# Designed miniproteins, single chains, part 44

Each design is a single chain, and the fold is of that chain. pLDDT is the mean over its residues in the fold that is shown.

## One batch from the design tools (miniprotein)

Design m1619
Fold by ESMFold2-Fast:
Structure m1619 (fold): chain A 65 residues (1-65)
Amino acid sequence: EEEKLKEALEYAKKAIEEIERAVKEGNLEKAREIGEEAAKKVLELTGNEELAQRVLDYAKRLIEE
């Protein structure tokens, strides 16, 4: 379980970097898609809805702010 949590967090970190790149390129649709995929992946790996929601919220913050 701890290893899956680490894997999920590392995946989310890479997804955040891709979101930042997409936002920089002006592709907000791609950025949102990456954020949704990351949250879904975290949920699949951990089964933790709170963690998945936190990832999604952080991704939305990068896109909207």
Scores: mean pLDDT 78

Design m1620
Fold by ESMFold2-Fast:
Structure m1620 (fold): chain A 63 residues (1-63)
Amino acid sequence: MKLIVVIAADNEEAAEKALEMVRKAHPDHEITAIRAPNLEEARAAVRALRLLTDALVIGLGVL
């Protein structure tokens, strides 16, 4: 099963920590991480991806 995570973060360390937590919560999934510049773009990406794929798609916002 595929899991797509859209991450909005101001810095790379915050994004990496968020992704690590997702990987630990979903060890049996193929995880694809996508970076978004802000929460609005992250929401748009989540909506678009949910229309295009059978994968589970989640959005995360971090500072």
Scores: mean pLDDT 76

Design m1621
Fold by ESMFold2-Fast:
Structure m1621 (fold): chain A 56 residues (1-56)
Amino acid sequence: SPRQAELERRIAEVGERIDKLIEEMKKAGYVTPEQLEEIKRLNEELGRLDRELRAL
């Protein structure tokens, strides 16, 4: 379904963003409160998208 494809694409995009943030933190050798909040938000978004995908 078109909606399934859209949700899968969004899940992939959010996952890539999380991976990039983790890579940046590893290279910097430190983590900011802003980076932790961003990762938290992205993980919450992944949870929402995954629940919507499973409901289809």
Scores: mean pLDDT 86

Design m1622
Fold by ESMFold2-Fast:
Structure m1622 (fold): chain A 73 residues (1-73)
Amino acid sequence: MKEKEELIKKGEEAYGEGIRLGGQGDWLGAGDKFQEAADYYEKAGDPRAKRLYGMAAGLYEKAGDDKKAEEAR
């Protein structure tokens, strides 16, 4: 379905943006983008979603945002 392909593309774009922000030391921004990518992958039924939620939680912990880290679990 075009819808699933669009969701995967949006997830890949958000993931790439998260990698870019993480490379700049923006752990909070990187976490937000990995959570956004995970949300798109979850809607698409893509198993990468679970791993990306975990990565977002780890980035939020690194940024010191305990509330966002808890919410991403």
Scores: mean pLDDT 81

Design m1623
Fold by ESMFold2-Fast:
Structure m1623 (fold): chain A 67 residues (1-67)
Amino acid sequence: GVEEKAEEARAAATPEQRAVIREIAEKLNEIGDKIDKYLEAKKKLKETGSEEAEEELKRAKEELGIP
């Protein structure tokens, strides 16, 4: 699985490579959080149609750089 492959990569990596892998994982988590917010805002707008939900979707799109 993904966890097993990640552990193998860490075991085979030098300390410098492990630091880079950690930085990439942190950046991916940050992007993932932004995507999750976008999907939640999109779902909320579909369910409620409220002005607040529309604003949340607009903000989430701006954070992702989507027009």
Scores: mean pLDDT 74

Design m1624
Fold by ESMFold2-Fast:
Structure m1624 (fold): chain A 85 residues (1-85)
Amino acid sequence: EPLYTPDPLLREILEEVGLTRERYTLGEILEGLIRWAREQGLFRPEDGGVIDLSGTRLGEVLGADEVSVLDVDRLRELVLKSVTP
């Protein structure tokens, strides 16, 4: 699977959930962000894993601060803009 390097701000969020490596698969990054969002009380599993990014650091980093609720597929699209292969 391809490995991606998170940008510095995304890496800071991943480090809060113990992801301290230089490169990760996209699935590992998404898993880490879902875990972070769950710990922050932002994850809504009843809606297929929707995350509320409004007013959060993650929303600012991903350029989605104006979007209050995102599904996992939309989160994947945004993460791809904040990582380097």
Scores: mean pLDDT 74

Design m1625
Fold by ESMFold2-Fast:
Structure m1625 (fold): chain A 92 residues (1-92)
Amino acid sequence: KPIELLEQLKKALDGAIEAAKNGDTERALVYVRAAIEIAKQLEKYDPEFAKKVRELLERAYQALQDGNVDEAIKLLEEAKKLVDSKIEELRS
């Protein structure tokens, strides 16, 4: 039943990755912040999953602030893989 939050999280991650790839760091940071807030809402459904995703997002946020765009993209792609896997699990 957290499927709607997971789909919102996926959209925020897609936006963050696209913005980061386009060199729009400010926009990428806005999307990562939104993703962190959605991940916090997921904590009541799956605290271990939510914590793991938040740790990746917080690391991606720091990488973007440090200008390490390639590292940030890798971390966001890893978070997206976890979200996609959770969506598939809940649809099964």
Scores: mean pLDDT 88

Design m1626
Fold by ESMFold2-Fast:
Structure m1626 (fold): chain A 111 residues (1-111)
Amino acid sequence: SIAERIRERYPLGPLSPEVQAAVDEAVRELRKAAKESKNPEIQKLLTEAAEGFEVLRDVAEEHVRDAIDDLVGYAAQKAVELMEKGYDPEEVERFLELLSRVADRIRAALA
């Protein structure tokens, strides 16, 4: 899973309260979207993304930007694979927009 890959690649460390709040909000928004999704594959992708962001709570702040880029790249690739399999492009696009939005909020908190 992407969560396991992040745990293996990035050193453990504390987050500032602002970064932690942005990560916690990302996890909440992705888990909410997963519960509201009626498509099992999109629900699975949203859940995997939420688990990946949740692991960021334990990543040293100096590595969070790289960990987000790794997570977003992985999730975007999985979303493209779903589109190629004929899944609803609008639902996949909504997932990608949410993913970009939550990632950008965490990146902003790191600045």
Scores: mean pLDDT 87

Design m1627
Fold by ESMFold2-Fast:
Formats: sequence, structure tokens, C-alpha cells
Structure m1627 (fold): chain A 98 residues (1-98)
Amino acid sequence: GKSVTLSPTVSGKDASTDKNVVVAWYLQKPDGREFLASIVGSSTVIHPKFKDRVTISASGSTVTLQMNSLKPEDSGTYTAQVYTPSGVETKSTQVLVS
């Protein structure tokens, strides 16, 4: 099956070690926005629908989402929202699965 890896870089923060950093991944589709996964400190949460296909991580300034076994319904805009005490950064990538 096809896979995709998204690895946006966030400004000046170590997202892997800062306990005040929250990383949330969403999939925006024509019919709505769907939660994929989040990292809050040392805790990782993956939506049950995606638990066998999605892996997320943070390392330095890079936040990564990997999705395996891509289906046409996985097409949409993948958005990483990184929340810090000083603000929020949003990174979006459009993915098309045929």
C-alpha cells in the first residue's frame, strides 16, 4: 500500500521535550475536519480509526506524521497545529490518494 510522511518544521521550539507544547494533527475533508492524533508532553493519542495506520513523533523543531495503507478517503488537507505558551503555528499539506 501507499504511505505518506509529513515532517513540517516549527519555529525555535523543541517539540519533543517541552512539556508545554501540544502537537495536534487534523485531516480536513470536504465534509468536515477529522482529528488524527496528538502529542501532549510524553503522551501520544491516536484516534481509534487510525491507530493501526498512523504514527506521530516530534524531534527537535520537526513534527512528523506517517500514514500507511492510504485509501482514497484519506485525501484532504493534513494540518499540524503546534501550541506553545507564546502562540500557535499551523502547517498544512494537501495529500491526494488515487
Scores: mean pLDDT 77

Design m1628
Fold by ESMFold2-Fast:
Structure m1628 (fold): chain A 55 residues (1-55)
Amino acid sequence: SIEDIRKELERKVKELQQKADEAIKNNASPETLKKIAEEYRKVLEEAGEKIREAQ
């Protein structure tokens, strides 16, 4: 269901936010931060496709 997709998206976004916060706190490289941003983009893209398919 669309609600299940939203719940999974919320969980993944929270995990990525925590990962980004830890990376920033630990002075991670720009490359590491870029990889986290790419993961975030992919998560949003996949969720969007799943929502579109479900409708």
Scores: mean pLDDT 82

Design m1629
Fold by ESMFold2-Fast:
Structure m1629 (fold): chain A 71 residues (1-71)
Amino acid sequence: MKARKEEELRERLEELIERLVEKAGLSEEEREELRREIEEAIKNGTPLEELIEGLEKALEALERREKNPPP
């Protein structure tokens, strides 16, 4: 059942988006831009699993920035 699997992946994706927004201190507009970019990637055929992996990597990068700020 494709719809059920997509529903679970969508929920995980939403959780990661909210965590990224909170951790990065994104504004409401930046949050909407992030959601728009993700929706566009989905429309272009990017698997939800790939988007989830990408967001997890982005969260890890933010954690690294907290410990080692950019030059």
Scores: mean pLDDT 75

Design m1630
Fold by ESMFold2-Fast:
Structure m1630 (fold): chain A 68 residues (1-68)
Amino acid sequence: SSAEAEALVEEGVRLAREGRYEEAARKFLEALRIDPRNVLARSGFLGVYDKLSEEDQRRLREELAALL
C-alpha cells in the first residue's frame, strides 16, 4: 500500500541519518517493491548506495535481483 511504502521511506531516512546505510538501503528497496514509482524511495536508495562498501553494494545487487 502507499501508506506502507511511505512508512518504509520514513524508516529508511531515519536509518540513513543514523549512518546505518545498508539497513536504510534495504528499507528503500522494500518501499520500491511496493511502489516502484516512489520518487523518495528511489532517491533515498541511490543516495545511500554510493555510501556503501563495494561488498555491501554487491550484496544489495544480489538481493535486488532476488526481489525482481
Scores: mean pLDDT 83

Design m1631
Fold by ESMFold2-Fast:
Structure m1631 (fold): chain A 77 residues (1-77)
Amino acid sequence: SMKEKIEELLEEIKRLTEEILSLIKDEEVRKNIKENVEEVIKKVKELVKEGKLEEALELAERALKLLEEILKKVKEL
């Protein structure tokens, strides 16, 4: 189901965020990433509660893609 797919994406977002944060020692960068990810997760969960599953899925997919790009850049530092 779309709801299960969103839950899987949120799990991947959490895993990827933990990996990114483990590689970053800059306090401001870590705080910024953590706060932005927490805000996106909250928004996705709110959209799911409102029955806006397609919007929740799109937001989660875009967040995951952005985190993948951040991870690539952090590995280059």
Scores: mean pLDDT 86

Design m1632
Fold by ESMFold2-Fast:
Structure m1632 (fold): chain A 66 residues (1-66)
Amino acid sequence: SANLIEAGELIFELNGNSAVREELAEALRLYLQGLDYLAQGDTEKAEEYFKKALELLKRMKEKLAE
């Protein structure tokens, strides 16, 4: 899904930035839960978790952009 790809890209981009370490850890937790649901065949819940991760990641990126 587009949310899966975009969230993965943002996780890679923000990796190593100590200013967002805690928020990045939470976004990773949500992303991994989405992958777990996808592995179980629950695509609806997977997509929901990817959206939650992406929303948090976008918020972090906006704060870092000024």
Scores: mean pLDDT 82

Design m1633
Fold by ESMFold2-Fast:
Structure m1633 (fold): chain A 64 residues (1-64)
Amino acid sequence: SKADEYIKKAKEALEAGKYEEAAKYAEEAIKESNGKDAEALVLLGEALLKLGKTEEAGEYFEKA
């Protein structure tokens, strides 16, 4: 699915240290999954944590 492709891109971006790109791909995966893909929510949380957005990251981890 498109969500799975965005999840793959988000993981690749995280591994490459491209945290802003990782967050964008994770957001697209969340949109494609109607906001309920736990893996996409965790990936967005991880990217936000790497960007220093600790409180926002925590909210996405709680939704996962």
Scores: mean pLDDT 83

Design m1634
Fold by ESMFold2-Fast:
Structure m1634 (fold): chain A 71 residues (1-71)
Amino acid sequence: LVEGAQEAMRTLAKELGVEEAAPYGEEAVRAAYRGDEEKAEEHIEKLRKVSGNEALVSATKVLMNHVRARR
């Protein structure tokens, strides 16, 4: 579940040409699953700064909501 969401996020980052931002999205998803909302928000801010891509940020938030619903 978390691994699948992280893989989807990584694939999307690669397709958008911002693969270097992928680790921040993966950590945001993991933090959301753990219920660590403060850390999840920190990782989303880093993702936004490194990627400069709002589509990736939006998709990562969708994945975060998906893993929250499954915990």
Scores: mean pLDDT 80

Design m1635
Fold by ESMFold2-Fast:
Structure m1635 (fold): chain A 74 residues (1-74)
Amino acid sequence: MKKEAEEILKEMKEYTEKLKSLSEDAGKQGQAALDQIKALVDAGLKDPSKADEYLKKAKEILEGMKGAVEEVEK
């Protein structure tokens, strides 16, 4: 879990930095998604029995953000 969570957080940080360079509003949306992923990772670390569920939700948020960035970059 920790390694997978670190990879997700790293990738989301990179997308948030990219979004901040595109616009202030996009940067705020990226930061909100990053904060949600951090909360899910923290929850999973406190309750390892639900770690897979929280990790799946974090991946869904990341995938949604990636899709939104791809649409804007067309």
Scores: mean pLDDT 76

Design m1636
Fold by ESMFold2-Fast:
Structure m1636 (fold): chain A 99 residues (1-99)
Amino acid sequence: SNEEIKNDIIKLLKKVGDLATEALERAGVDSSELRERFNKAIEIIKNKKEITPEEARQVLAGVFAILAAVTALEFGDISPEEALRLIKEAVDEIIKVLK
């Protein structure tokens, strides 16, 4: 059902948001603005009557982009500042798709 899909996406965004903010905080970067962005994305999904398959696909693409940036940060392939930039861009794109 659409409600089950919405709940699964909300749980995924919460888990990915926690993972990303914790990784950035360990690297010494303030994640408060990023945490606010994840909370905004979650609230938009909660307030939507329906999530379409295309919207769900684009949210999942954004989640994979976030996980790629976190992975690159953890392996030292990018700076913490670059990781924050990439993760913020991915969350902002999720928000844009859902509006």
Scores: mean pLDDT 88

Design m1637
Fold by ESMFold2-Fast:
Structure m1637 (fold): chain A 90 residues (1-90)
Amino acid sequence: MDPEVEKAAAEVHLKKAREALKNGDLKMALAHARSALVHARRAGMDEELLKKAEEHIKKAEEALKNGDEEKAKQHLEKALEILEEGLKSL
């Protein structure tokens, strides 16, 4: 698929993840963060930034399963910041 289309898809999912975080919907924020990561990878985003974002998404998922909403939110915010920064560099 065209990298520009993949970048646009990642940006849409990042926006939806941010809106979900603002509304306290951590499960929806996590789902959109995962989708953003997939599309960012296909867009050709930097591998080191992708690995850092993926690590934070994994930690957010584990925190949410353990009922630690504050930790989940912190890791989601970091993942979204990394993905937003990486996409701007494409």
Scores: mean pLDDT 89

Design m1638
Fold by ESMFold2-Fast:
Structure m1638 (fold): chain A 92 residues (1-92)
Amino acid sequence: GSEAAALLVDLMDALVAHGAKVTVSLEGDRLVIKVGGLNAESRELIRETAARLRALGAEVEVEFEGDSATLRVGGLSPTSMTGVILKGIGLS
């Protein structure tokens, strides 16, 4: 249900609190969360959140490149996806 969306919202808030820049978009049926300005703590937050999302049955791909990461998240309801997108807009 909405638990995966809540984890993503919490992750985005934590990443911004750690000085990261977060953008959210939709590509087909997947959320794409791009993060820049990563440190060791923000990398660990991404890895831990991805593991928790997978445990909830979400389809999660994570790619790290330098101080950036891209998360692709599938298996969310349209309502949950909308909530995450709106949060991302508010952080931009």
Scores: mean pLDDT 83

Design m1639
Fold by ESMFold2-Fast:
Structure m1639 (fold): chain A 57 residues (1-57)
Amino acid sequence: MEELEKLVREMVENNAPVDEIIKKVEEFAKKNNIDLEEALKKAGEIAKKILKEKFEK
């Protein structure tokens, strides 16, 4: 999970669109045999939190 959080954070901090973040999360889940729905849900929560802080301060 720490690897997933780091990946999502890097993508968001680099202003990657949500679609690209989702693709990277899907690749991560596939590579690590993690449940895709769980990985996407977790990544979505992390991305929303970071994006809200980044763009809305």
Scores: mean pLDDT 74

Design m1640
Fold by ESMFold2-Fast:
Structure m1640 (fold): chain A 86 residues (1-86)
Amino acid sequence: SAAEAARREEEQKRKQELLERIDKLVDEITKMLREARKLKDSNPEEAQRLFAETKERMRYVELAIEHLRKGDLEKAEEYIELAEKG
């Protein structure tokens, strides 16, 4: 039916938007991790802070992916928002 097609299209669009946000987060976290590695010898305290932050943010990304796999878009978005907030 037209209503079922519209619902499927809306869900697919929502999933794609969440996946794009995850890809952006992974790129940002990867850049932070590279910066942390660069600072390791010159500023070890700042490097440790960035390593801790990237680890926490990546944990939320992993949880978001797990919930997307389960079809829980609301929980996935909550974890994406937590990763973005770090």
Scores: mean pLDDT 87

Design m1641
Fold by ESMFold2-Fast:
Structure m1641 (fold): chain A 66 residues (1-66)
Amino acid sequence: SVEEEMLAGLSAHVPEDLARAIVDAAATLRARGAAPEEVARLVQRAVTAALNGDYEKARALIDEAL
């Protein structure tokens, strides 16, 4: 699945717990009927924060979206 591919890619550069939280949040928003572009924007913002080492910001972005 796309989610499994994302998790594998993210886990190479981001702590596994945070990578899983990002993937799970994306799946949850899709299940709730969020537009694909909305989900993509959240993932992009959270991944960018995480890659910059700002794990707290990445987590906050996820929590706000859910």
Scores: mean pLDDT 79

Design m1642
Fold by ESMFold2-Fast:
Structure m1642 (fold): chain A 73 residues (1-73)
Amino acid sequence: SLKDFVRRLVEGARAGDPAARRQLAGLIASTVPEEKRDEAIEAARNGDADKLVELLSTDQQRTADVAEAEARL
C-alpha cells in the first residue's frame, strides 16, 4: 500500500539511508503541491507517515479528476 511504502521510506530516511532519503524527496517534489511541500517535509521529519500519505493522496485524486473530466469532453 502507499502507506506501507511511505512508512518504509520515512524509516529509511530517518535511519540515514541516502537512497530512501532521495526517493522520499523525489516523491514529495513530484506529488505534493508547492504550497504544501514544507508541511510534507515537516511530516516526514517527524515520522508522521499518515499525514504524509494524506498530502500525497491529494495530488493523486486531482490527477484522476482531470483524467475523468477529459474523458467527458
Scores: mean pLDDT 73

Design m1643
Fold by ESMFold2-Fast:
Structure m1643 (fold): chain A 70 residues (1-70)
Amino acid sequence: ARALLDEAVEVGAKLENASEEEVEAARAELAAATPSEAELYQARALTEAARLEDEEEALALLAAAQAAAA
């Protein structure tokens, strides 16, 4: 369980520090992922939302995480 949460945090960190191409690659990885736990989605969404001061960008990342979890 903790390992999956750590992976979500790492993906979030990559999106924050990555170039535009790396951000697209990370989003493609999330879209292809088959999350087995809701905690993975929650950890990703909460971590990214907390880091962003721009609410609109935070909501976009949360939507992407939710789509990956579907």
Scores: mean pLDDT 55

Design m1644
Fold by ESMFold2-Fast:
Structure m1644 (fold): chain A 87 residues (1-87)
Amino acid sequence: SLLEKAREYIQKAKENKDKDFILKAVEYLFEYLRQKEEDGKLLTPEEMDEIARLVKEIRELAKQLGIEDEVEKFRASYKEKWEKERK
């Protein structure tokens, strides 16, 4: 699943200290959220808690690697693309 891929890339980022794995984790997390929205499905409390945990891990890794600005820019770009595709 996309959520499992997000977890996988977070672990790879921890092991390799590579920003590209963090960006991939963000991408998979957004794709998961987008798919849920397109399916008209509500996130369960358990899914919301897991997403919050993954977001926290991504933030901590981005801070450790000094790429918080790159992650924020990537998030903004991805969100804008997603919003355009919804129209």
Scores: mean pLDDT 77

Design m1645
Fold by ESMFold2-Fast:
Structure m1645 (fold): chain A 70 residues (1-70)
Amino acid sequence: SREEEAQRVLEAGKRFYEAGNYENAIKAYQGAIRLDPKNAEAYRLLGEAYRKQGKFDEAEVWFKKAEELE
């Protein structure tokens, strides 16, 4: 299912994030969102990755999206 594919992509993003590769984590999280746009966790993780890059305005946008979903 698309939800299973989204979860697989999200897990790949988490591995990039743990490795400190925030650029690839962001790309993976964006991919997960395209597959499952109602997954609040994916938006929160995207925000956290932007915050790690010092992109605080971008991070705020995605944190707000996550809150709107739950």
Scores: mean pLDDT 89

Design m1646
Fold by ESMFold2-Fast:
Structure m1646 (fold): chain A 69 residues (1-69)
Amino acid sequence: MKAPSREELQAAADYLRQAGVPVSDETVERALKAAQEAEKAGKDITSVDDALAMPGVGLLEAAVIARAL
């Protein structure tokens, strides 16, 4: 699967914000960079655990990526 787009990650972040999770724009940018680096390296991101294994990804970044998938 291709890495989630910026718009898909922003939509995921907005969903999480509506659920009361404090996601910043910088969190979305870090999530986007991590997803793009994983795609460039040929790594499949299919779960929150896969996202958390990426460098620079914390729980909020992983939640945004997982929701965008």
Scores: mean pLDDT 76

Design m1647
Fold by ESMFold2-Fast:
Structure m1647 (fold): chain A 78 residues (1-78)
Amino acid sequence: SLDEEIARLEKEIAENPDNAEAYLRLGKVYYERGDYEAALSAIAKAKNLDPQNEEAYRTLAELYRKRGREELADAIDA
């Protein structure tokens, strides 16, 4: 499950807080769950730990785009 994957990744990060790949994966799992703020924070951390990782930048851009659409939807419902 996504919750089990999050728990595993959190354990990996606790043992190695400089693990950029674990943060990137954690962000993707949060994104799949719809936890966009948690996803954004994890992906941003991955980018900062490994600024050469193009996948982190690409994922961050996708997340910003998704957040923008959610904020627009909330404004329409108000």
Scores: mean pLDDT 78

Design m1648
Fold by ESMFold2-Fast:
Structure m1648 (fold): chain A 69 residues (1-69)
Amino acid sequence: SLDELIDRLAEQLDIPREAIRAVVAGDYEKALELVKEYVRRKNPSLTDEEAEEIARAIVDAVREVFARV
C-alpha cells in the first residue's frame, strides 16, 4: 500500500512521513522545508546551506521512487 511505502521510506531515509506525503502530493517546496528542518534539528552544527543540500538530495531520491510508477 502507499502508506506502507511511505512508512518504509521514512524509516529508511530517517525523515518525517509528512515530508514523503508532501512529495506524493507534488508539493516539493513543502517537502524540502520539512526535510531541511528535520535534518537541522538532528544536526544543530549544520549550516542552513549544508542542511538544504542534504534535504534536496533526499527529496530528489524520494521523487525518483514515485516517478517510476
Scores: mean pLDDT 83

Design m1649
Fold by ESMFold2-Fast:
Structure m1649 (fold): chain A 56 residues (1-56)
Amino acid sequence: HMVEEIKKKANELKKKSDYYRKQAEEARQRGDVETASKLEEKAKLYEDAYNAAKEA
C-alpha cells in the first residue's frame, strides 16, 4: 500500500537527521564547532523534511 512507501521515506529522512545529529555531537566533542554547525544544519533540513512527510 502507498502508506508503506510514505512511512519508509519518512523513516529514511529521520534516520539521516539522527545520523547527522550524532556526527555534529562528535564534532562538538572534538571542538570542531564549524563542522558541528554544518552537520546540525543538515540534520535540521532532514528533520524538517521528515516532519513534512509524516504530516502530509
Scores: mean pLDDT 80

Design m1650
Fold by ESMFold2-Fast:
Structure m1650 (fold): chain A 65 residues (1-65)
Amino acid sequence: SEERRRRSRELAREIAKKLEEAMEKDYKELIEELRKKGKLEEAEELENSDESERTAFLLKYLREK
């Protein structure tokens, strides 16, 4: 059914946008935390990382917190 495929794609796009916004917020908060701790170089490295690496770093950091 075309309705199911269109609905699925629309839902996927909406979810992707929501996840991107949430991840961007958490990612920025992580960078701010690193800066507050005086780890400016680590914050800069994280900021320049690839999207996949950014997600991995964020998840690892939040889990270890």
Scores: mean pLDDT 69

Design m1651
Fold by ESMFold2-Fast:
Structure m1651 (fold): chain A 65 residues (1-65)
Amino acid sequence: MKEGYELKIAGLVVEMETDPANKADYEAELKKLTDEAVKKFGPEGEEIVKRGIDLGREAIARNRA
């Protein structure tokens, strides 16, 4: 379950990079997932969000041509 949040957040970070025209919509969804993770897992939710963002950024870096 916690890994599911990390992957969803990572996916949104990748979408923000690959589809910047819709960045505001992805940012709104990222905020919603962040609020849900913190509400469900407390301080651990913040760490899950940080890991998800880092995973997304790593994926972008690895897949840059």
Scores: mean pLDDT 78

Design m1652
Fold by ESMFold2-Fast:
Structure m1652 (fold): chain A 102 residues (1-102)
Amino acid sequence: SAADRARLIAAIDTAIDQLNQIKANAASLSKAEIIADVDAILEALITEARRLGDEELAAELERLRDETLARLQAATTVAEIQAVIDELIARLREQKARIEAE
């Protein structure tokens, strides 16, 4: 429905805002805190996508979560952590644009 689409868009916007806040504070956070926070944000978004019946989006977000968490675990600098978060934000913006075009 249009209401469900609007809820998914709002959930993606909230996730992007939260990720931008983590990125801005990355130098002040531990790597473990960043990983836990990013995981929680993506898990909330996956749960909302499933609740609204968008199994395709949920599956894409699960793949994106696994990839992002692995990259964060491998990152050794704040700049590398910020780059991983920037890529995640870009991919979430692509999903948002796809949903908005429907």
Scores: mean pLDDT 90

Design m1653
Fold by ESMFold2-Fast:
Structure m1653 (fold): chain A 74 residues (1-74)
Amino acid sequence: MSLIERLEELAKEAVEAMRQQDWERAEELQREIGRLYQEIRESGDEEAIKRADEILRKLQEELGKIYQKQKAAE
């Protein structure tokens, strides 16, 4: 599995953990995502870095939507 494929998988798992309000797992997954992103950047592969940036942008968007929905449900 490539680092990019693993990053996509972790991003999906992080979204699921946040939807389930599993904050501990979401925090662990966010730390692992950060570590993989650093490894991708250190690889110097410009295309992989671009793909990682896109994955993280989409992840941030989805997490923001989840936070807004959770706030509205209170």
Scores: mean pLDDT 80

Design m1654
Fold by ESMFold2-Fast:
Structure m1654 (fold): chain A 54 residues (1-54)
Amino acid sequence: SVSERIRRLNEKAIEASKAPPEEAQKLADEIYKEMLDRFENAEKIYQEAVKEAE
């Protein structure tokens, strides 16, 4: 589910806070990019499911 994936991304963000500053910045950007991509795909999946159900 989306909420489970958000939770995992938050846990990864906490882990990134323990990394060196340079690596933490890269990890934060990667997490942000992944979240953005997943939200776009989630809306597409939702629209497809609605079309199939209707």
Scores: mean pLDDT 70

Design m1655
Fold by ESMFold2-Fast:
Structure m1655 (fold): chain A 91 residues (1-91)
Amino acid sequence: SEEDEYRRRVILAESEVGLAEIRAYVLLTLDESISEEEKKKLEELIERLRELSEEMRKALEEKDFEKLEELLKEFEELLKEFNELVKKIEA
C-alpha cells in the first residue's frame, strides 16, 4: 500500500540519520585535523537531519503524504550535503 511504502522510506531515512550521527560523532571526537567551521557545519547538518526525520515521522502518522514527499526530498538533499562534507574532511 502507499502507506506501507512511505513507512519503509521513513524507517530507512531514520536509519540513515543514525549512521550520520555515528559518523559525525567519530569526526567530532577523534579527528584532530577538523576545523572549527567544519565542526559547526557537521553539528548543524546533524541537527537538521534529526529535525527533518522527526517531521517525516509526524507526517507519516498524520497520513499527510504530500508533506511527507516534500520532507523526503529535503532529507535526501541534506543527506547528500552531509556526505559530501564528510568526504571533504577525509574521515
Scores: mean pLDDT 86

